# Designed miniproteins, single chains, part 107

Each design is a single chain, and the fold is of that chain. pLDDT is the mean over its residues in the fold that is shown.

## One batch from the design tools (miniprotein)

Design m3727
Fold by ESMFold2-Fast:
Structure m3727 (fold): chain A 103 residues (1-103)
Amino acid sequence: SKVEELIKYVEEKYSEVMHPETLEVIKEFIKKHPEISKEELEERINALRYTAEELRRIGDYMELGARLARELGLPAEVGLRLGAEAAREGLSREELEERIREV
């Protein structure tokens, strides 16, 4: 069926580059929207992947911020906050490190 073909397509294209739980959400979406075109599906997956990359970047910056804060004798929570703020502002990792040093 078209649904089975779309599920196989996303498994083959994204299984190596996407978290398994995210892929399961996409498969459930296909099952609930059997009328979706391959093109519309790819647009939605691309939007989801960009959002997932942004969330991953925020997480990476928070972890880096917390680590640097601890190395400087600051509370980890300060580093988590500054990391999240820097990621949302589109700052570089070097700019995050500067902000933490300035606390």
Scores: mean pLDDT 82

Design m3728
Fold by ESMFold2-Fast:
Structure m3728 (fold): chain A 82 residues (1-82)
Amino acid sequence: MVVRARVRITNHASGESGEGLARGTERGLVAGAVSSQTGARLSAVADVPASDVRPGAVFDARTGDEATGVSGPGTVEVLSVE
């Protein structure tokens, strides 16, 4: 099953964060957001099953930040699920 969610991505290396959308499957979660600080695109990938994607859940993720060019560890927080 494909899950769609509104999420917040935080990049721990840059400190950038933003709200956006995620798509989850049984194989993982892919998310994109726009930084509230810079307006740059944030990305995140988390190795979590769709069944774990629920409002209030927070996952460790591999994140990217176009404003700083930094990729590294971060989080994806689930705000709501479609």
Scores: mean pLDDT 77

Design m3729
Fold by ESMFold2-Fast:
Structure m3729 (fold): chain A 74 residues (1-74)
Amino acid sequence: SDFEAEVLEAFGLIYIGIANIDEKRGRLKEAAESYRKAAEVFREAAQVSTDPALRDRLIALGEEAEKKAEELEK
């Protein structure tokens, strides 16, 4: 369901927002945890999406979130 995918996208973006705030505050462990949660939510959103453009956007968002988490964990 694309509606379900869009709702999940919104939750993923909220986690990105939380991660951004924590990263700016130097809370790198908490930021990494929020980026990982965002990546998981974007992956779930991509799986339920039937719109190719939405799915591609969600995959890209998930990959960027995962990359950010990995960078902060090193």
Scores: mean pLDDT 88

Design m3730
Fold by ESMFold2-Fast:
Parts: structure tokens; C-alpha cells; sequence
Structure m3730 (fold): chain A 102 residues (1-102)
């Protein structure tokens, strides 16, 4: 159920990012993507030092989902395709966390 909570957090963060992305210029979308990538990198560094940091785990899943959604939008994909990409990225991020905790 912790897995389900992390997946839900990732999908929700991606949905919120897609709503904020509506009507944004390419520059604004690239800035949002850059911020998501930075957040992912920082969360991953924290989680490598403490694999049981639940705040870092949530931040990593959320950032990775948002990154995937924004990359899909910048590639010209629909919001539906972007949300599907975010869901897959969140699942992959949870699997990475589970491997670090093993």
C-alpha cells in the first residue's frame, strides 16, 4: 500500500503539472522540465544516503512522473499520452526505490 500511495502521488503531481502547462510557451515548459529534473536529482541523492527517507522517496516519484509528462508534451504528445508516460515513469521510480531498500 506504500507502493500505491507513491504511485498515486506521482500521477497526481503529473496531472497538476499538465494543468499548469496549459497555454505555456516552450521556454516556460523547458523551465518546468528543468525544475523537475533538478528535484529528481536532489531526491535521488538524499535517497541514496538514506534509502528509508519516505519524503525523498515521494519527491523522487513525483519529480520523475512530472519530468516524463513534460517531456511527452514537449515531444508534441497529447495530455493523455503525457499522463500515461508519467504513470510508467512513476512505476519505474517505485521499482528503483524498492531495489535501493533491498
Amino acid sequence: SEREELLRAGVEAAREALERARGKSRLELELMLGMARLRYGVARLVLRKDPRDLEAARALVEARAVEAALEALLAGKSEEEALEAARRAAEEAVEEIERLQA
Scores: mean pLDDT 90

Design m3731
Fold by ESMFold2-Fast:
Structure m3731 (fold): chain A 87 residues (1-87)
Amino acid sequence: SEKEQLQKLIEELKAKKSVSELEKEYQKIAEIALEDPLKGKLELLETTGKKGLEEMKKRGVKQEEIEEIKKEIEKEIEEVKEKLKAA
């Protein structure tokens, strides 16, 4: 089940001897997703998605590729917001 997978992810992240800032964000988002999967997905896209784009830019990924991924993230954010309104 989805809740079972999220619980396992949280436990695995807590068990790590070294946790990156990105992994800490994933843990928080997984905890939100256990309560509300759509809200968790929205938090993932709005918070972690933007941080991922900044990391890609720092790693020298082409601006054109970053813009394409940004558009995909923005599209998914709007789709999740529509589903939240329908619920």
Scores: mean pLDDT 75

Design m3732
Fold by ESMFold2-Fast:
Structure m3732 (fold): chain A 85 residues (1-85)
Amino acid sequence: SVEEFTEEDLKKRHEEIKKELDEAIEYAKNNPSVSKEELEILEELKKAAEKGLAEFYRTLAELAEREGEEATAATYRAKAEELEK
């Protein structure tokens, strides 16, 4: 069975994801080996995460689809749909 998260577990996960994205963006801004395009992707993900956890996973699916990673995109879309139930 798929583990069902409580509202508290989902809020904690959402906060953890936002923190990880903030740390990744700060690292990218201070690291010249990170491209402008990679930074823009991180900022797009952060903007989506600020709207909600489901929106974050939908944005990940769109990014995976742009890279031709159809299986990964399908997995992220399924996760977003589960969070909207």
Scores: mean pLDDT 79

Design m3733
Fold by ESMFold2-Fast:
Structure m3733 (fold): chain A 72 residues (1-72)
Amino acid sequence: SPEEQKLLQEVESLTQQLMNAKTLEEVDEILSQLEKLAEEAKKTFSPKSKLEVESMLGLAMMYYSVFKKEFE
């Protein structure tokens, strides 16, 4: 649906920003927003949308974990 597609675009955009983040503060802020969006996606009761958002969030969180360690 259009709503689901917009949510996916939002997550994709934030994930792209995460990859281009220059500071640990930016990474932390973006990751926080991604987690909030994933919680919202779970509440929409769309199995496909939920799966796609969770898949992308899982990748983003894994990427963040690696990225954060490189800053430390």
Scores: mean pLDDT 69

Design m3734
Fold by ESMFold2-Fast:
Structure m3734 (fold): chain A 73 residues (1-73)
Amino acid sequence: MLKVEDLEEFAEEIAKELEIDEEVFEKHKEKLLSTSVDIALALHEKGFLPEEQLLPVAKMLLYGELLALKSTE
């Protein structure tokens, strides 16, 4: 089952690559991680995603959220 912990290392690496301010990243991290997990799980429950695609889709969602965060700071 997909968990927030499965995305933490990915989030930290992408935030570093995108040069997101550390304070901004830490402020939003929990919300961005939980939102990505919740959306991926909701899509799986509705039959739009097989279980093996949960992590890749959650990472894709998180990457988009981090890009949006970078553009608004």
Scores: mean pLDDT 83

Design m3735
Fold by ESMFold2-Fast:
Structure m3735 (fold): chain A 83 residues (1-83)
Amino acid sequence: SKAEEYLEKGLEAIKKGKLREALAHFEKALELDPNHIEAWLELAKLLKKEENREIAREYLAENPEATALREELEKIEAFFYYK
């Protein structure tokens, strides 16, 4: 599906160290298919790293309509609110 194509593009962006491109592709995949479990899982794995969460917050400030990314970031940050 097109959602799977965007997931693939997101994974390739991660391999190339292009986190912002990866976030945009994962958001597009989840916009097309909000029930795409693999896309949610890969986004969650990415956001487990603190450095990636900082970049994701910057991306969300620039792209406030990225609802899937916001939802997953808030969920992940709830587990890391204190360290």
Scores: mean pLDDT 83

Design m3736
Fold by ESMFold2-Fast:
Structure m3736 (fold): chain A 81 residues (1-81)
Amino acid sequence: SSERQRALEEVDRVFARQAERAVAEGLETRYRELEVVARKYREAERVEPEEFRRRLQEMQENADQYKKEIDEQKRLQQLLN
């Protein structure tokens, strides 16, 4: 359960950061997609913590990709202003 708790806390932190950036920069669809993925992982964690941790890593990689897209958009907007 502590392993499960740590995994969920990590998902929540990654999710919160992505949500904050997506909302601030108008990429709410990315935030919604991440929310769906996080929900699926929470459901899986109910019975299989090892499998959940592997999926959590994939989710974090996907979240990092979303963050890169958000950061790139932000840089372009700053250059154009």
Scores: mean pLDDT 62

Design m3737
Fold by ESMFold2-Fast:
Structure m3737 (fold): chain A 62 residues (1-62)
Amino acid sequence: SAKKKEEERYEKLVQKWLDKGILTPQEAEELLKKLKNAKTVAEQVGILLRAIGDIIDRELAA
């Protein structure tokens, strides 16, 4: 399904963010769980956009 293909792409993206130190291991695990539990591709995109927003907020607070 389209959801499964996008899940594989998102796993690779989250791994890259983890490797670059953008996410902690705990944040990466929680993000992957949310993406896996998403019902639609639109929900997956929403989850990713929120994660990006949280990263920006953390960097601005530092």
Scores: mean pLDDT 78

Design m3738
Fold by ESMFold2-Fast:
Structure m3738 (fold): chain A 95 residues (1-95)
Amino acid sequence: MSPYEKIEEVIRLLREGKISLEEAMKKLNEILDEIYKTSDGFERLIFSQYVANEFVRLALELGVSREEFERLVSTFSDSFTRQTALLGLDLELEK
């Protein structure tokens, strides 16, 4: 299973109500941590951006409040992922 398929599986489980949003955040952080251990700098950047973008989309679909979104995003260990997710939400809310 590719790292993209692992991320999509977490998103699917959350959409189906099989896991909580906090559990999904934990699983996404674990996937990113594993990628960071085994991947080059470019691959890490691409996966961080992908996870951030998917998380923004998911939060909008689930109607997550900005306050709850900021709290959840703070659990990402990677600062680039946190900043990308926060910026992505701001851009979507301006539409």
Scores: mean pLDDT 75

Design m3739
Fold by ESMFold2-Fast:
Structure m3739 (fold): chain A 85 residues (1-85)
Amino acid sequence: DEIEKEGKKAVEELYKKVEEEAKKVLEEEGIEYEKEKITDSDGKEIERLVPKKELSEELKKKLEEIVEEQKPEAEKKYEELLKKK
């Protein structure tokens, strides 16, 4: 289904935006990170940022806020795709 493929693209765009914003936050806090390749449940190789040290609860909350900010954009795109049904 084309709609499912577009929905998956919206989720991938969300992850890319979250990664960019998380990278900025980690750099501001002076936390070193590396990119690790992980395989998702579909066998697709994705890169994610892995901090080299444990994050504080405050920093974890900041990263969660970044995800929350990007979620509405992904949901809006997904709803627009559903309306085209």
Scores: mean pLDDT 67

Design m3740
Fold by ESMFold2-Fast:
Structure m3740 (fold): chain A 91 residues (1-91)
Amino acid sequence: MKFKIEIVLDAKKISGEEAAKALEEILKENNVEVEKLETEEGEKTSTVKVEAEGKLEDVLEALQKFGEKYSDAVISVKLYADGEVVLDSSA
């Protein structure tokens, strides 16, 4: 199944580049294939956008592990499957 992941982070706690590398590593450790990775660095927030392929359970586990490890830096997490919102931490 194909997924789009969007994570907004506190730029004072972690850079988008560092967060993107950490997320890609965690996704790969959970058998999720990373197809595309984009980072947007901002003054107050950074955004990491990932296109990935795998099992929903593996993606959710990876996002949980990332959120636990970087709990102080994560502002919001959104997960899309087939164009639909599956997870929105801000909703």
Scores: mean pLDDT 84

Design m3741
Fold by ESMFold2-Fast:
Structure m3741 (fold): chain A 86 residues (1-86)
Amino acid sequence: MTEEQKKEIEEKKKEVEELRTYADNLSFLIDQEKARIEKLLADPEKREEVERYIKETGYEQILKDNEAFVERVRKKADELEKEIEK
């Protein structure tokens, strides 16, 4: 390999790392939010109010959309990584 090819591979590896870090951070925030909601739903007095809030705000759909987005970012990172390996 030439130094130029090595530099291009390094840049792609950096992009893969950035995408994976971004996906991991977003996944972590989603998991924290799920844990928060589960804790609220565990309280029988708060359950009905929280369930109503979730339905009215579309909160479950937002979480699902974010999960789907994380999966897409991870797939993009995997595709770039495969390009680096040829």
Scores: mean pLDDT 81

Design m3742
Fold by ESMFold2-Fast:
Structure m3742 (fold): chain A 93 residues (1-93)
Amino acid sequence: DAQIAALQAQIRANPNDADTWFRLGGLYQDRQQYDQAIYYYDRSIDLYRQRGDNQRMASTLYGRGQVYDNQGQNQQSQYDYQRAQQLDPSIVI
């Protein structure tokens, strides 16, 4: 996929770009490649936490929660959703 290749090149140039890690998580989620989606979302969450971006961290937790839900990991999904809403109450579950 040309989009995935371009974003992977961006990570090689700037590995601390949380937004690019987040976008890769979303693209892998769209392709139902859930293990890859979790990998990129995990890194994105760590980077957003380091920069104190609670709103984008919440959005990423929500996305990872959807991936866990699709895998039947209901407890992990629920924890991510609850944490996302605590960080950003505007997120609708």
Scores: mean pLDDT 88

Design m3743
Fold by ESMFold2-Fast:
Structure m3743 (fold): chain A 106 residues (1-106)
Amino acid sequence: SQAARDAALRASDILSETAKETARLAGEDIDKAIEVARRGLDQAAALAPELAAQIREMRDGVVASLENARKGDEQSPSLGASYVSGAVIQLIGGSVELEIYARRLA
């Protein structure tokens, strides 16, 4: 369906922008970065209901990575940065998966 394809492409764009904002905020306000990541992934799940379960599982992983970034930064700044990178890579991966899904819709 064209509507489902367009919605999946919009979900992909949302996760791409969410990755950018999460990366920007993670060094300044990790709680705000987590909030932005949660909202972006929840919006993407609403737009791509066939992938909603997968996106919600990704949401849990992204949030866990950002929470680990907070704890990791207390041990070492490089460990904190590694967890932030992991969260951002997951969001970018989600964007790519949604784009691939959209291309497969007839």
Scores: mean pLDDT 86

Design m3744
Fold by ESMFold2-Fast:
Structure m3744 (fold): chain A 85 residues (1-85)
Amino acid sequence: SMEAKVAEVLELLRREGFSERSEAMLEALEARDPELVREFLAAVYEIRQLYENNDPRAEAAAEAARPLADEVRALYAEIYGLPLP
Protein backbone atom coordinates (compact mmCIF):
# COMPACT_ATOMS: atom_id res chain seq x y z
CA SER A 1 0.00 0.00 0.00
CA MET A 2 1.03 3.65 -0.31
CA GLU A 3 1.07 3.95 3.48
CA ALA A 4 3.48 0.99 3.77
CA LYS A 5 5.78 2.52 1.12
CA VAL A 6 5.78 5.87 2.94
CA ALA A 7 6.60 4.12 6.25
CA GLU A 8 9.49 2.25 4.56
CA VAL A 9 10.92 5.49 3.10
CA LEU A 10 10.70 7.27 6.48
CA GLU A 11 12.40 4.31 8.22
CA LEU A 12 15.18 4.32 5.59
CA LEU A 13 15.72 8.09 6.04
CA ARG A 14 15.96 7.64 9.83
CA ARG A 15 18.52 4.81 9.45
CA GLU A 16 20.61 6.96 7.06
CA GLY A 17 20.85 9.78 9.61
CA PHE A 18 17.79 11.89 8.79
CA SER A 19 18.60 15.16 10.55
CA GLU A 20 16.47 16.63 13.36
CA ARG A 21 15.96 19.75 11.21
CA SER A 22 14.73 17.68 8.22
CA GLU A 23 12.40 15.68 10.49
CA ALA A 24 10.94 18.93 11.89
CA MET A 25 10.42 20.20 8.33
CA LEU A 26 8.69 16.94 7.30
CA GLU A 27 6.48 17.06 10.43
CA ALA A 28 5.49 20.68 9.65
CA LEU A 29 4.57 19.77 6.06
CA GLU A 30 2.67 16.64 7.17
CA ALA A 31 0.78 18.59 9.88
CA ARG A 32 -0.43 21.10 7.24
CA ASP A 33 -1.31 18.55 4.51
CA PRO A 34 -0.80 14.89 5.55
CA GLU A 35 -2.37 13.42 2.39
CA LEU A 36 -0.19 15.45 0.00
CA VAL A 37 3.01 14.58 1.89
CA ARG A 38 2.06 10.89 2.07
CA GLU A 39 1.26 10.75 -1.68
CA PHE A 40 4.52 12.57 -2.53
CA LEU A 41 6.68 10.26 -0.38
CA ALA A 42 4.97 7.19 -1.89
CA ALA A 43 5.73 8.51 -5.40
CA VAL A 44 9.38 9.19 -4.43
CA TYR A 45 9.69 5.62 -3.11
CA GLU A 46 8.32 4.13 -6.36
CA ILE A 47 10.58 6.33 -8.54
CA ARG A 48 13.62 5.37 -6.42
CA GLN A 49 12.84 1.65 -6.83
CA LEU A 50 12.46 2.05 -10.60
CA TYR A 51 15.81 3.90 -10.89
CA GLU A 52 17.60 1.31 -8.70
CA ASN A 53 16.26 -1.46 -10.99
CA ASN A 54 17.23 0.49 -14.18
CA ASP A 55 13.55 0.37 -15.18
CA PRO A 56 12.79 2.53 -18.28
CA ARG A 57 9.52 3.62 -16.58
CA ALA A 58 11.48 5.66 -14.02
CA GLU A 59 11.60 8.85 -16.14
CA ALA A 60 7.85 8.72 -16.92
CA ALA A 61 7.05 8.12 -13.23
CA ALA A 62 9.24 11.10 -12.22
CA GLU A 63 7.48 13.30 -14.79
CA ALA A 64 4.06 12.15 -13.53
CA ALA A 65 5.11 13.13 -9.97
CA ARG A 66 5.99 16.72 -10.99
CA PRO A 67 2.58 18.18 -9.96
CA LEU A 68 2.95 16.59 -6.50
CA ALA A 69 6.48 18.01 -6.19
CA ASP A 70 5.17 21.45 -7.22
CA GLU A 71 2.43 21.28 -4.54
CA VAL A 72 4.98 20.27 -1.86
CA ARG A 73 7.24 23.17 -2.95
CA ALA A 74 4.28 25.58 -2.70
CA LEU A 75 3.38 24.24 0.77
CA TYR A 76 7.00 24.62 1.93
CA ALA A 77 7.09 28.23 0.65
CA GLU A 78 3.79 28.96 2.46
CA ILE A 79 5.11 27.59 5.78
CA TYR A 80 8.67 29.02 5.64
CA GLY A 81 8.19 32.09 3.40
CA LEU A 82 11.09 30.90 1.21
CA PRO A 83 11.35 28.49 -1.75
CA LEU A 84 12.31 24.89 -0.98
CA PRO A 85 16.14 24.58 -1.39
Scores: mean pLDDT 73

Design m3745
Fold by ESMFold2-Fast:
Structure m3745 (fold): chain A 94 residues (1-94)
Amino acid sequence: SVGIGVLENGKARVIWDSGSVEELTADEALEIAKKFNPVSAVLSDVDTGKQTSYSGEEGGIKAAQEVIDSRKPGLTASLTSKDGRQVGVSVVDA
């Protein structure tokens, strides 16, 4: 699975399955979420305790976009593919 940490400056840090770390733009990180072909996502906010479920590829991408656009610490999207793989998208506290 892949972890994507969104930074306050609009960049993203990607941790690949190999353990390699790469810094990308937020747009490039969103393209990783799109290429993952999610079938569902859960958006969680630790400050409010709110969880929002999204269905389908469009919903999964929307959840990732919400994290990237908000840059709110404590906001995390967990995207799931049809085969059960997961991508985490979160705001990195700098």
Scores: mean pLDDT 75

Design m3746
Fold by ESMFold2-Fast:
Order: C-alpha cells, then sequence, then structure tokens
Structure m3746 (fold): chain A 70 residues (1-70)
C-alpha cells in the first residue's frame, strides 16, 4: 500500500539523517504524507495503527540522536 511504502521510505530517510535537525525535517515531511495516506485509507483503524508505529519509531530515533548531541 502507499502507506506501507511511505513508512518504509521514511524509516530509510531517518536512518540517513546526521543530526536531530535533519531527523525532524524528515519526520515533518513524511508525517504530512502519512496523515494524507491515513485520511484516504480504506481501513482507517489499521492505517492509524501504522501511523502510531511510525510515531514511535520517529520518537525512538530522535531520542537516540538527541542524547548523542548532548
Amino acid sequence: SELDKLIEEGKEEMDKAKSPGELVQVGQRYHGKLQEAVAKSEDPEEAQKKLTEWRKFFGDKLHEMTEKSL
């Protein structure tokens, strides 16, 4: 699905981020796309669950990168 593809691409891009600022930029870009994909989904509950998993992955990556920057 488009949502699954966006999540996979977003995770790949986040892994390439070199700073918390870059990670936030990637997260903002993909979060917008994911919100649109969720809104257009034929299964809103399943789509929302995938968005929740994406948010957790983003948060974990941001926390790890922020700790390294302190």
Scores: mean pLDDT 79

Design m3747
Fold by ESMFold2-Fast:
Structure m3747 (fold): chain A 111 residues (1-111)
Amino acid sequence: MIEVRLVSPDRVEVLENGEVVARAEYKVEGDTAHILKVEVDEKYRGKGYGTLAIAGAMYRALQEGAKKVKAEVPADDEELIATLREVGFREVGRVPGNPEKIVFEADLPAP
């Protein structure tokens, strides 16, 4: 059984059969939520658990009054890029660096 739970005001966990398989950390500043980190257990990658963790963080941000969500991800992190696009994020910019970072944004529905 897959479960998504809020562990702290700024962290969401995804569990499978009682084991934590993914986590997302986020921060709400004014009307904007920032996804700070997404971690998926190595043996559970590619199974959509990152998608569930991000979706859980977005839902919590919406409950806290956020109107949009932002994430900055390394341009070479193809799995995280695909996951963000799957949950509805769009590219809004890039930050120079090694690697370059892609800035993603998603609008949250009106409450």
Scores: mean pLDDT 79

Design m3748
Fold by ESMFold2-Fast:
Structure m3748 (fold): chain A 75 residues (1-75)
Amino acid sequence: MIGIGRGGDPGAAASEAAYEVVKQGGTPRLVIVITEKGIGIGRGKDAAQSAAMHTATALMVGDGAPGLLGIAIGE
């Protein structure tokens, strides 16, 4: 199953996407956060947190701003 989230920051986008999978009765296994600066990917039980951290690091390298999209995939 899949979940989609949006947020003003990587954590919010990742958490919303993961929660959409949980709301469907699933467990998130992969979370991707997409920005104009790049993507952050997290796997496993900490997928949302890992994706958020990777995306936050990418955003710190540039002057980028928001429009963050999260996608979660689960079972």
Scores: mean pLDDT 71

Design m3749
Fold by ESMFold2-Fast:
Structure m3749 (fold): chain A 71 residues (1-71)
Amino acid sequence: MKKIEATVRLEEGQRVATATVDVPDDVKEVKIEILNGEGVLAASATIDGNKLTLGVVGDGPAEVKVTAIAE
């Protein structure tokens, strides 16, 4: 199994941040984990072709990690 990770950071005073990473065609599972930050209001991950985009909305400072698991 392959594991792809990306992290998005909200700076102090930021409300929105995104990160995009390349993923294989055979992604089976996507996990979102809040690593640091009391002000995360929403986090979502979307896949379009071979691109995974993590979006985070909240009040920084905060860090959110997405993990994609593939065969």
Scores: mean pLDDT 80

Design m3750
Fold by ESMFold2-Fast:
Structure m3750 (fold): chain A 84 residues (1-84)
Amino acid sequence: SAAELERMRERLATEGERLAAEMQRLLSSDPQLRADFEREAPVVRERNAEAARRLGEFWGVDPETVLRLFLTGDPAAREALLAS
């Protein structure tokens, strides 16, 4: 139903923000982990490109919007997902 789809979209956006906040907290407390994350970030993006494409297709948003939400918690990416 439309209501279930909207709830799923809201949950996805909230989960993306939560994950990004958790990662930022961990990275802030561990300089070595932050350095490792920054080195690995392009690889993580590439490995998740197909999943982001499929989610973007399903929600009607750009795959880059999906990646930005889950990797950075970008408020603009969240708004784009909720508006779709």
Scores: mean pLDDT 76

Design m3751
Fold by ESMFold2-Fast:
Structure m3751 (fold): chain A 88 residues (1-88)
Amino acid sequence: MSGLPGYNAALNAIHSGQLDLAKRNAEEAVKSKDPDVQIYGLRALGLVYRKQGDLDSAIEYYRKAAELAKELGDEKTYKELEQLIQEV
């Protein structure tokens, strides 16, 4: 199973209600040189903002993640992110 350390740490922090920790972990993932890690970091930032009720920021980060997924040919992740945008 794909264990992306920064993304997994961000998800765990979101589930435990540690949104500040989740945001920091997601921001570190976005700085990665690995585009797959960058996509997961952007998705995690979107989830953090959605949990905080900042829906505009959530949509913006989901869109950035979707654009990168599309550029990399990751159609599954792109479709998942498009669905998340529609549900906000």
Scores: mean pLDDT 78

Design m3752
Fold by ESMFold2-Fast:
Structure m3752 (fold): chain A 106 residues (1-106)
Amino acid sequence: AEEARLLRELREAILRGDAEAARRAAAELGRLRGLSPEQTAELVDLAEAAAEAVREKDILRLIGIALRLIGLQFQAELTMSGPELEGYLAGLEAILEAVMEALRRL
């Protein structure tokens, strides 16, 4: 329930271009799932960048973020396992879903 709320909050924050809300939701998700500080920082940075790119309507930056997210998902599947992998992938997927939705609206 709490994770589903944070994932929804993260996607909505990105889609409205609210970088601060996106950063907070990503950080709380990392804490909730017990991700490492490095993994949490990656989600935070990507969420913030995605929200900023949506606000600025920067199509090229959104494409770059989408490609980065796909690469990180692939890397995570090769290097991580179990609940940590599930939590990290859920965060990456939520950001990617928001980025792809923003691109469809442009």
Scores: mean pLDDT 88

Design m3753
Fold by ESMFold2-Fast:
Structure m3753 (fold): chain A 71 residues (1-71)
Amino acid sequence: EKERLKKLLENIRKAVESGTEEDVGVAEIGLAVLITTKSPFAKDAQEALDALSRGDYDRAVEILKKAIEKL
């Protein structure tokens, strides 16, 4: 359902924006779930995860904001 997916994406975005090790770890798990469950946003999730792995948190947030806007 769109509402549940929107809530998940917003929670992941907030976790990345927090920038704490614990919150970023939670965001990585959420992104992995979107990828493994073949979500419509799996590609966006993979790109955000790649950005996080490079330490590019601003790019990860941008990708997540665009994904949320598609909902």
Scores: mean pLDDT 81

Design m3754
Fold by ESMFold2-Fast:
Structure m3754 (fold): chain A 67 residues (1-67)
Amino acid sequence: GVAALDALIARLEAATVTDGPEPSPHEVGLAVQRLLAGEPVSLSPETKARLIAVVRNARAQVEELRA
């Protein structure tokens, strides 16, 4: 539901940003797993922006499908 996506966006926006190399797909997967478990996560600016964009797009699509 939309509420779960809103909660995920809030957690992503609260995540600490660290400067570093582009993360591997495996590292991104581990970060997502930790985020879903409610643990504090450090993300690269690119990974954080990408994940927020994906979740926001999914939320918009869910809202659109209700019309």
Scores: mean pLDDT 73

Design m3755
Fold by ESMFold2-Fast:
Structure m3755 (fold): chain A 98 residues (1-98)
Amino acid sequence: DEEKKKKIEELEKKALEAIENEDKKKLAEYFRKIAEILKESDPVEALAAYALAYAAEGNKEKAREYAKKIEPYSGLSVDEIVNYIDGLIELLKNNKIP
């Protein structure tokens, strides 16, 4: 568990850097790696990570397929999940934290 947590934390940090740099390709790669780590222990969270990976790479059709699978477990609509990455990039561009 601890080793998985550290690996996910590293990938999440890299994902945030990819968002800041608007590097959707790398962002998709990091979400996919997170999904692969989680798929056996946390299948619902893995499906969410796959949805975000497809959204980041612009594959809206696949993103919607995965988002629909997690809709009963998430607090977000399919459209909110599919557009989440674009919304997050816009938010970071406008508010530039740090």
Scores: mean pLDDT 77

Design m3756
Fold by ESMFold2-Fast:
Structure m3756 (fold): chain A 87 residues (1-87)
Amino acid sequence: GEAKRRQAERLIAEAERLIREAVRLLKTNPSAPKEVLLRAIGLILRAIGLVFQARQLLKQGKYEEAIRLAQEAIRLAREAIRLLEAS
């Protein structure tokens, strides 16, 4: 599955991009409520863990599993961005 490998690689790259944006927003919004900051940090850490797992699955040729974890990482990173932008 060349197409699935490329899809997994693209989704992992997108997850990494969104995690970087979430971290940037976290650094530039230190006045956000503590509860929002802690929740955003938790989401970012979970997304980082999922990206690490997705990269390992990609190396193992488990493209469908890598896609699923990368999509979940994207969802968590987007939620962190939403929380930080709404603060």
Scores: mean pLDDT 90

Design m3757
Fold by ESMFold2-Fast:
Structure m3757 (fold): chain A 67 residues (1-67)
Amino acid sequence: GSAEEAAKAALEAAEKAEDAGEAITLGGQFVNDAGASPEEAHEAGELVAERAKTPNAKAAGEALARS
């Protein structure tokens, strides 16, 4: 996978989440399922945080960027 592919999957999942905790869990799972390396997961987290339109998706991106 790539950071861009991982970010796209995580962002879509996080934006549909009911709360920030669910968004963080789903975002992390989708990045992992996309086959991202730890560095790609970090970059994907930064992309999700930057592109997020909801507070929940932003929280997911920030959590991923810190991992």
Scores: mean pLDDT 77

Design m3758
Fold by ESMFold2-Fast:
Structure m3758 (fold): chain A 77 residues (1-77)
Amino acid sequence: SEEQKAAAREVGLILRAIGSMLDGDPEGALKDIKALVELAKKYNDEETLKMAKRLIQRAKELFPEYQEEFDKIEKEL
């Protein structure tokens, strides 16, 4: 189903975002978290939106120079 395909994609985006954060890649994390938020909003996935918020908070701690970009995504939650 489209919902199952969306769930699999959300998991993939979460894992990629975490990988980018561990690799010190703020631009990769930003891209995948933004895609995750857009997908979760499309499917009204509140649990994934909560996960995205936690990822944003961690990314802001790791990449303070990108705080404004992550704040823009957080405002869309």
Scores: mean pLDDT 87

Design m3759
Fold by ESMFold2-Fast:
Structure m3759 (fold): chain A 67 residues (1-67)
Amino acid sequence: GPRVVATASATTGTGKTEVTVTVTGDDGTETEVVLPNREPGTHTHDVPFSSPGRDAAVVTLTSITTP
């Protein structure tokens, strides 16, 4: 079945330990993923699509910045 691979960067607010990234699939479907307690760097995660029968997406978080 179809899979998607996405890369993202995120900025956390002061005192926050979570970041939210949006993954867009090949069909234009968007899925939000909450990544708790992330450090700067590359992080790879498998995430589910919201559509039934879809394969998981792979998200690479390439950057995270805490103000």
Scores: mean pLDDT 50

Design m3760
Fold by ESMFold2-Fast:
Structure m3760 (fold): chain A 65 residues (1-65)
Amino acid sequence: SVEELIAELEALAKESKNPNLKAEAQRSIDMLKEAIAKGVPEAVVEARGKTLIDTLKKSIELDKK
């Protein structure tokens, strides 16, 4: 669900010590919430959320190295 994807982004933001990655996570959350508010189909929002989570996870891995 979109709510679960938002919760995962919030968890990733809490785990990161990098303020830029926290800001990226928050921007992603805001984009998903805005898409829901604008009536974008849930399946499209879920697909976007999964892509944003994958991108953020890769950014976090790169930040560690």
Scores: mean pLDDT 81

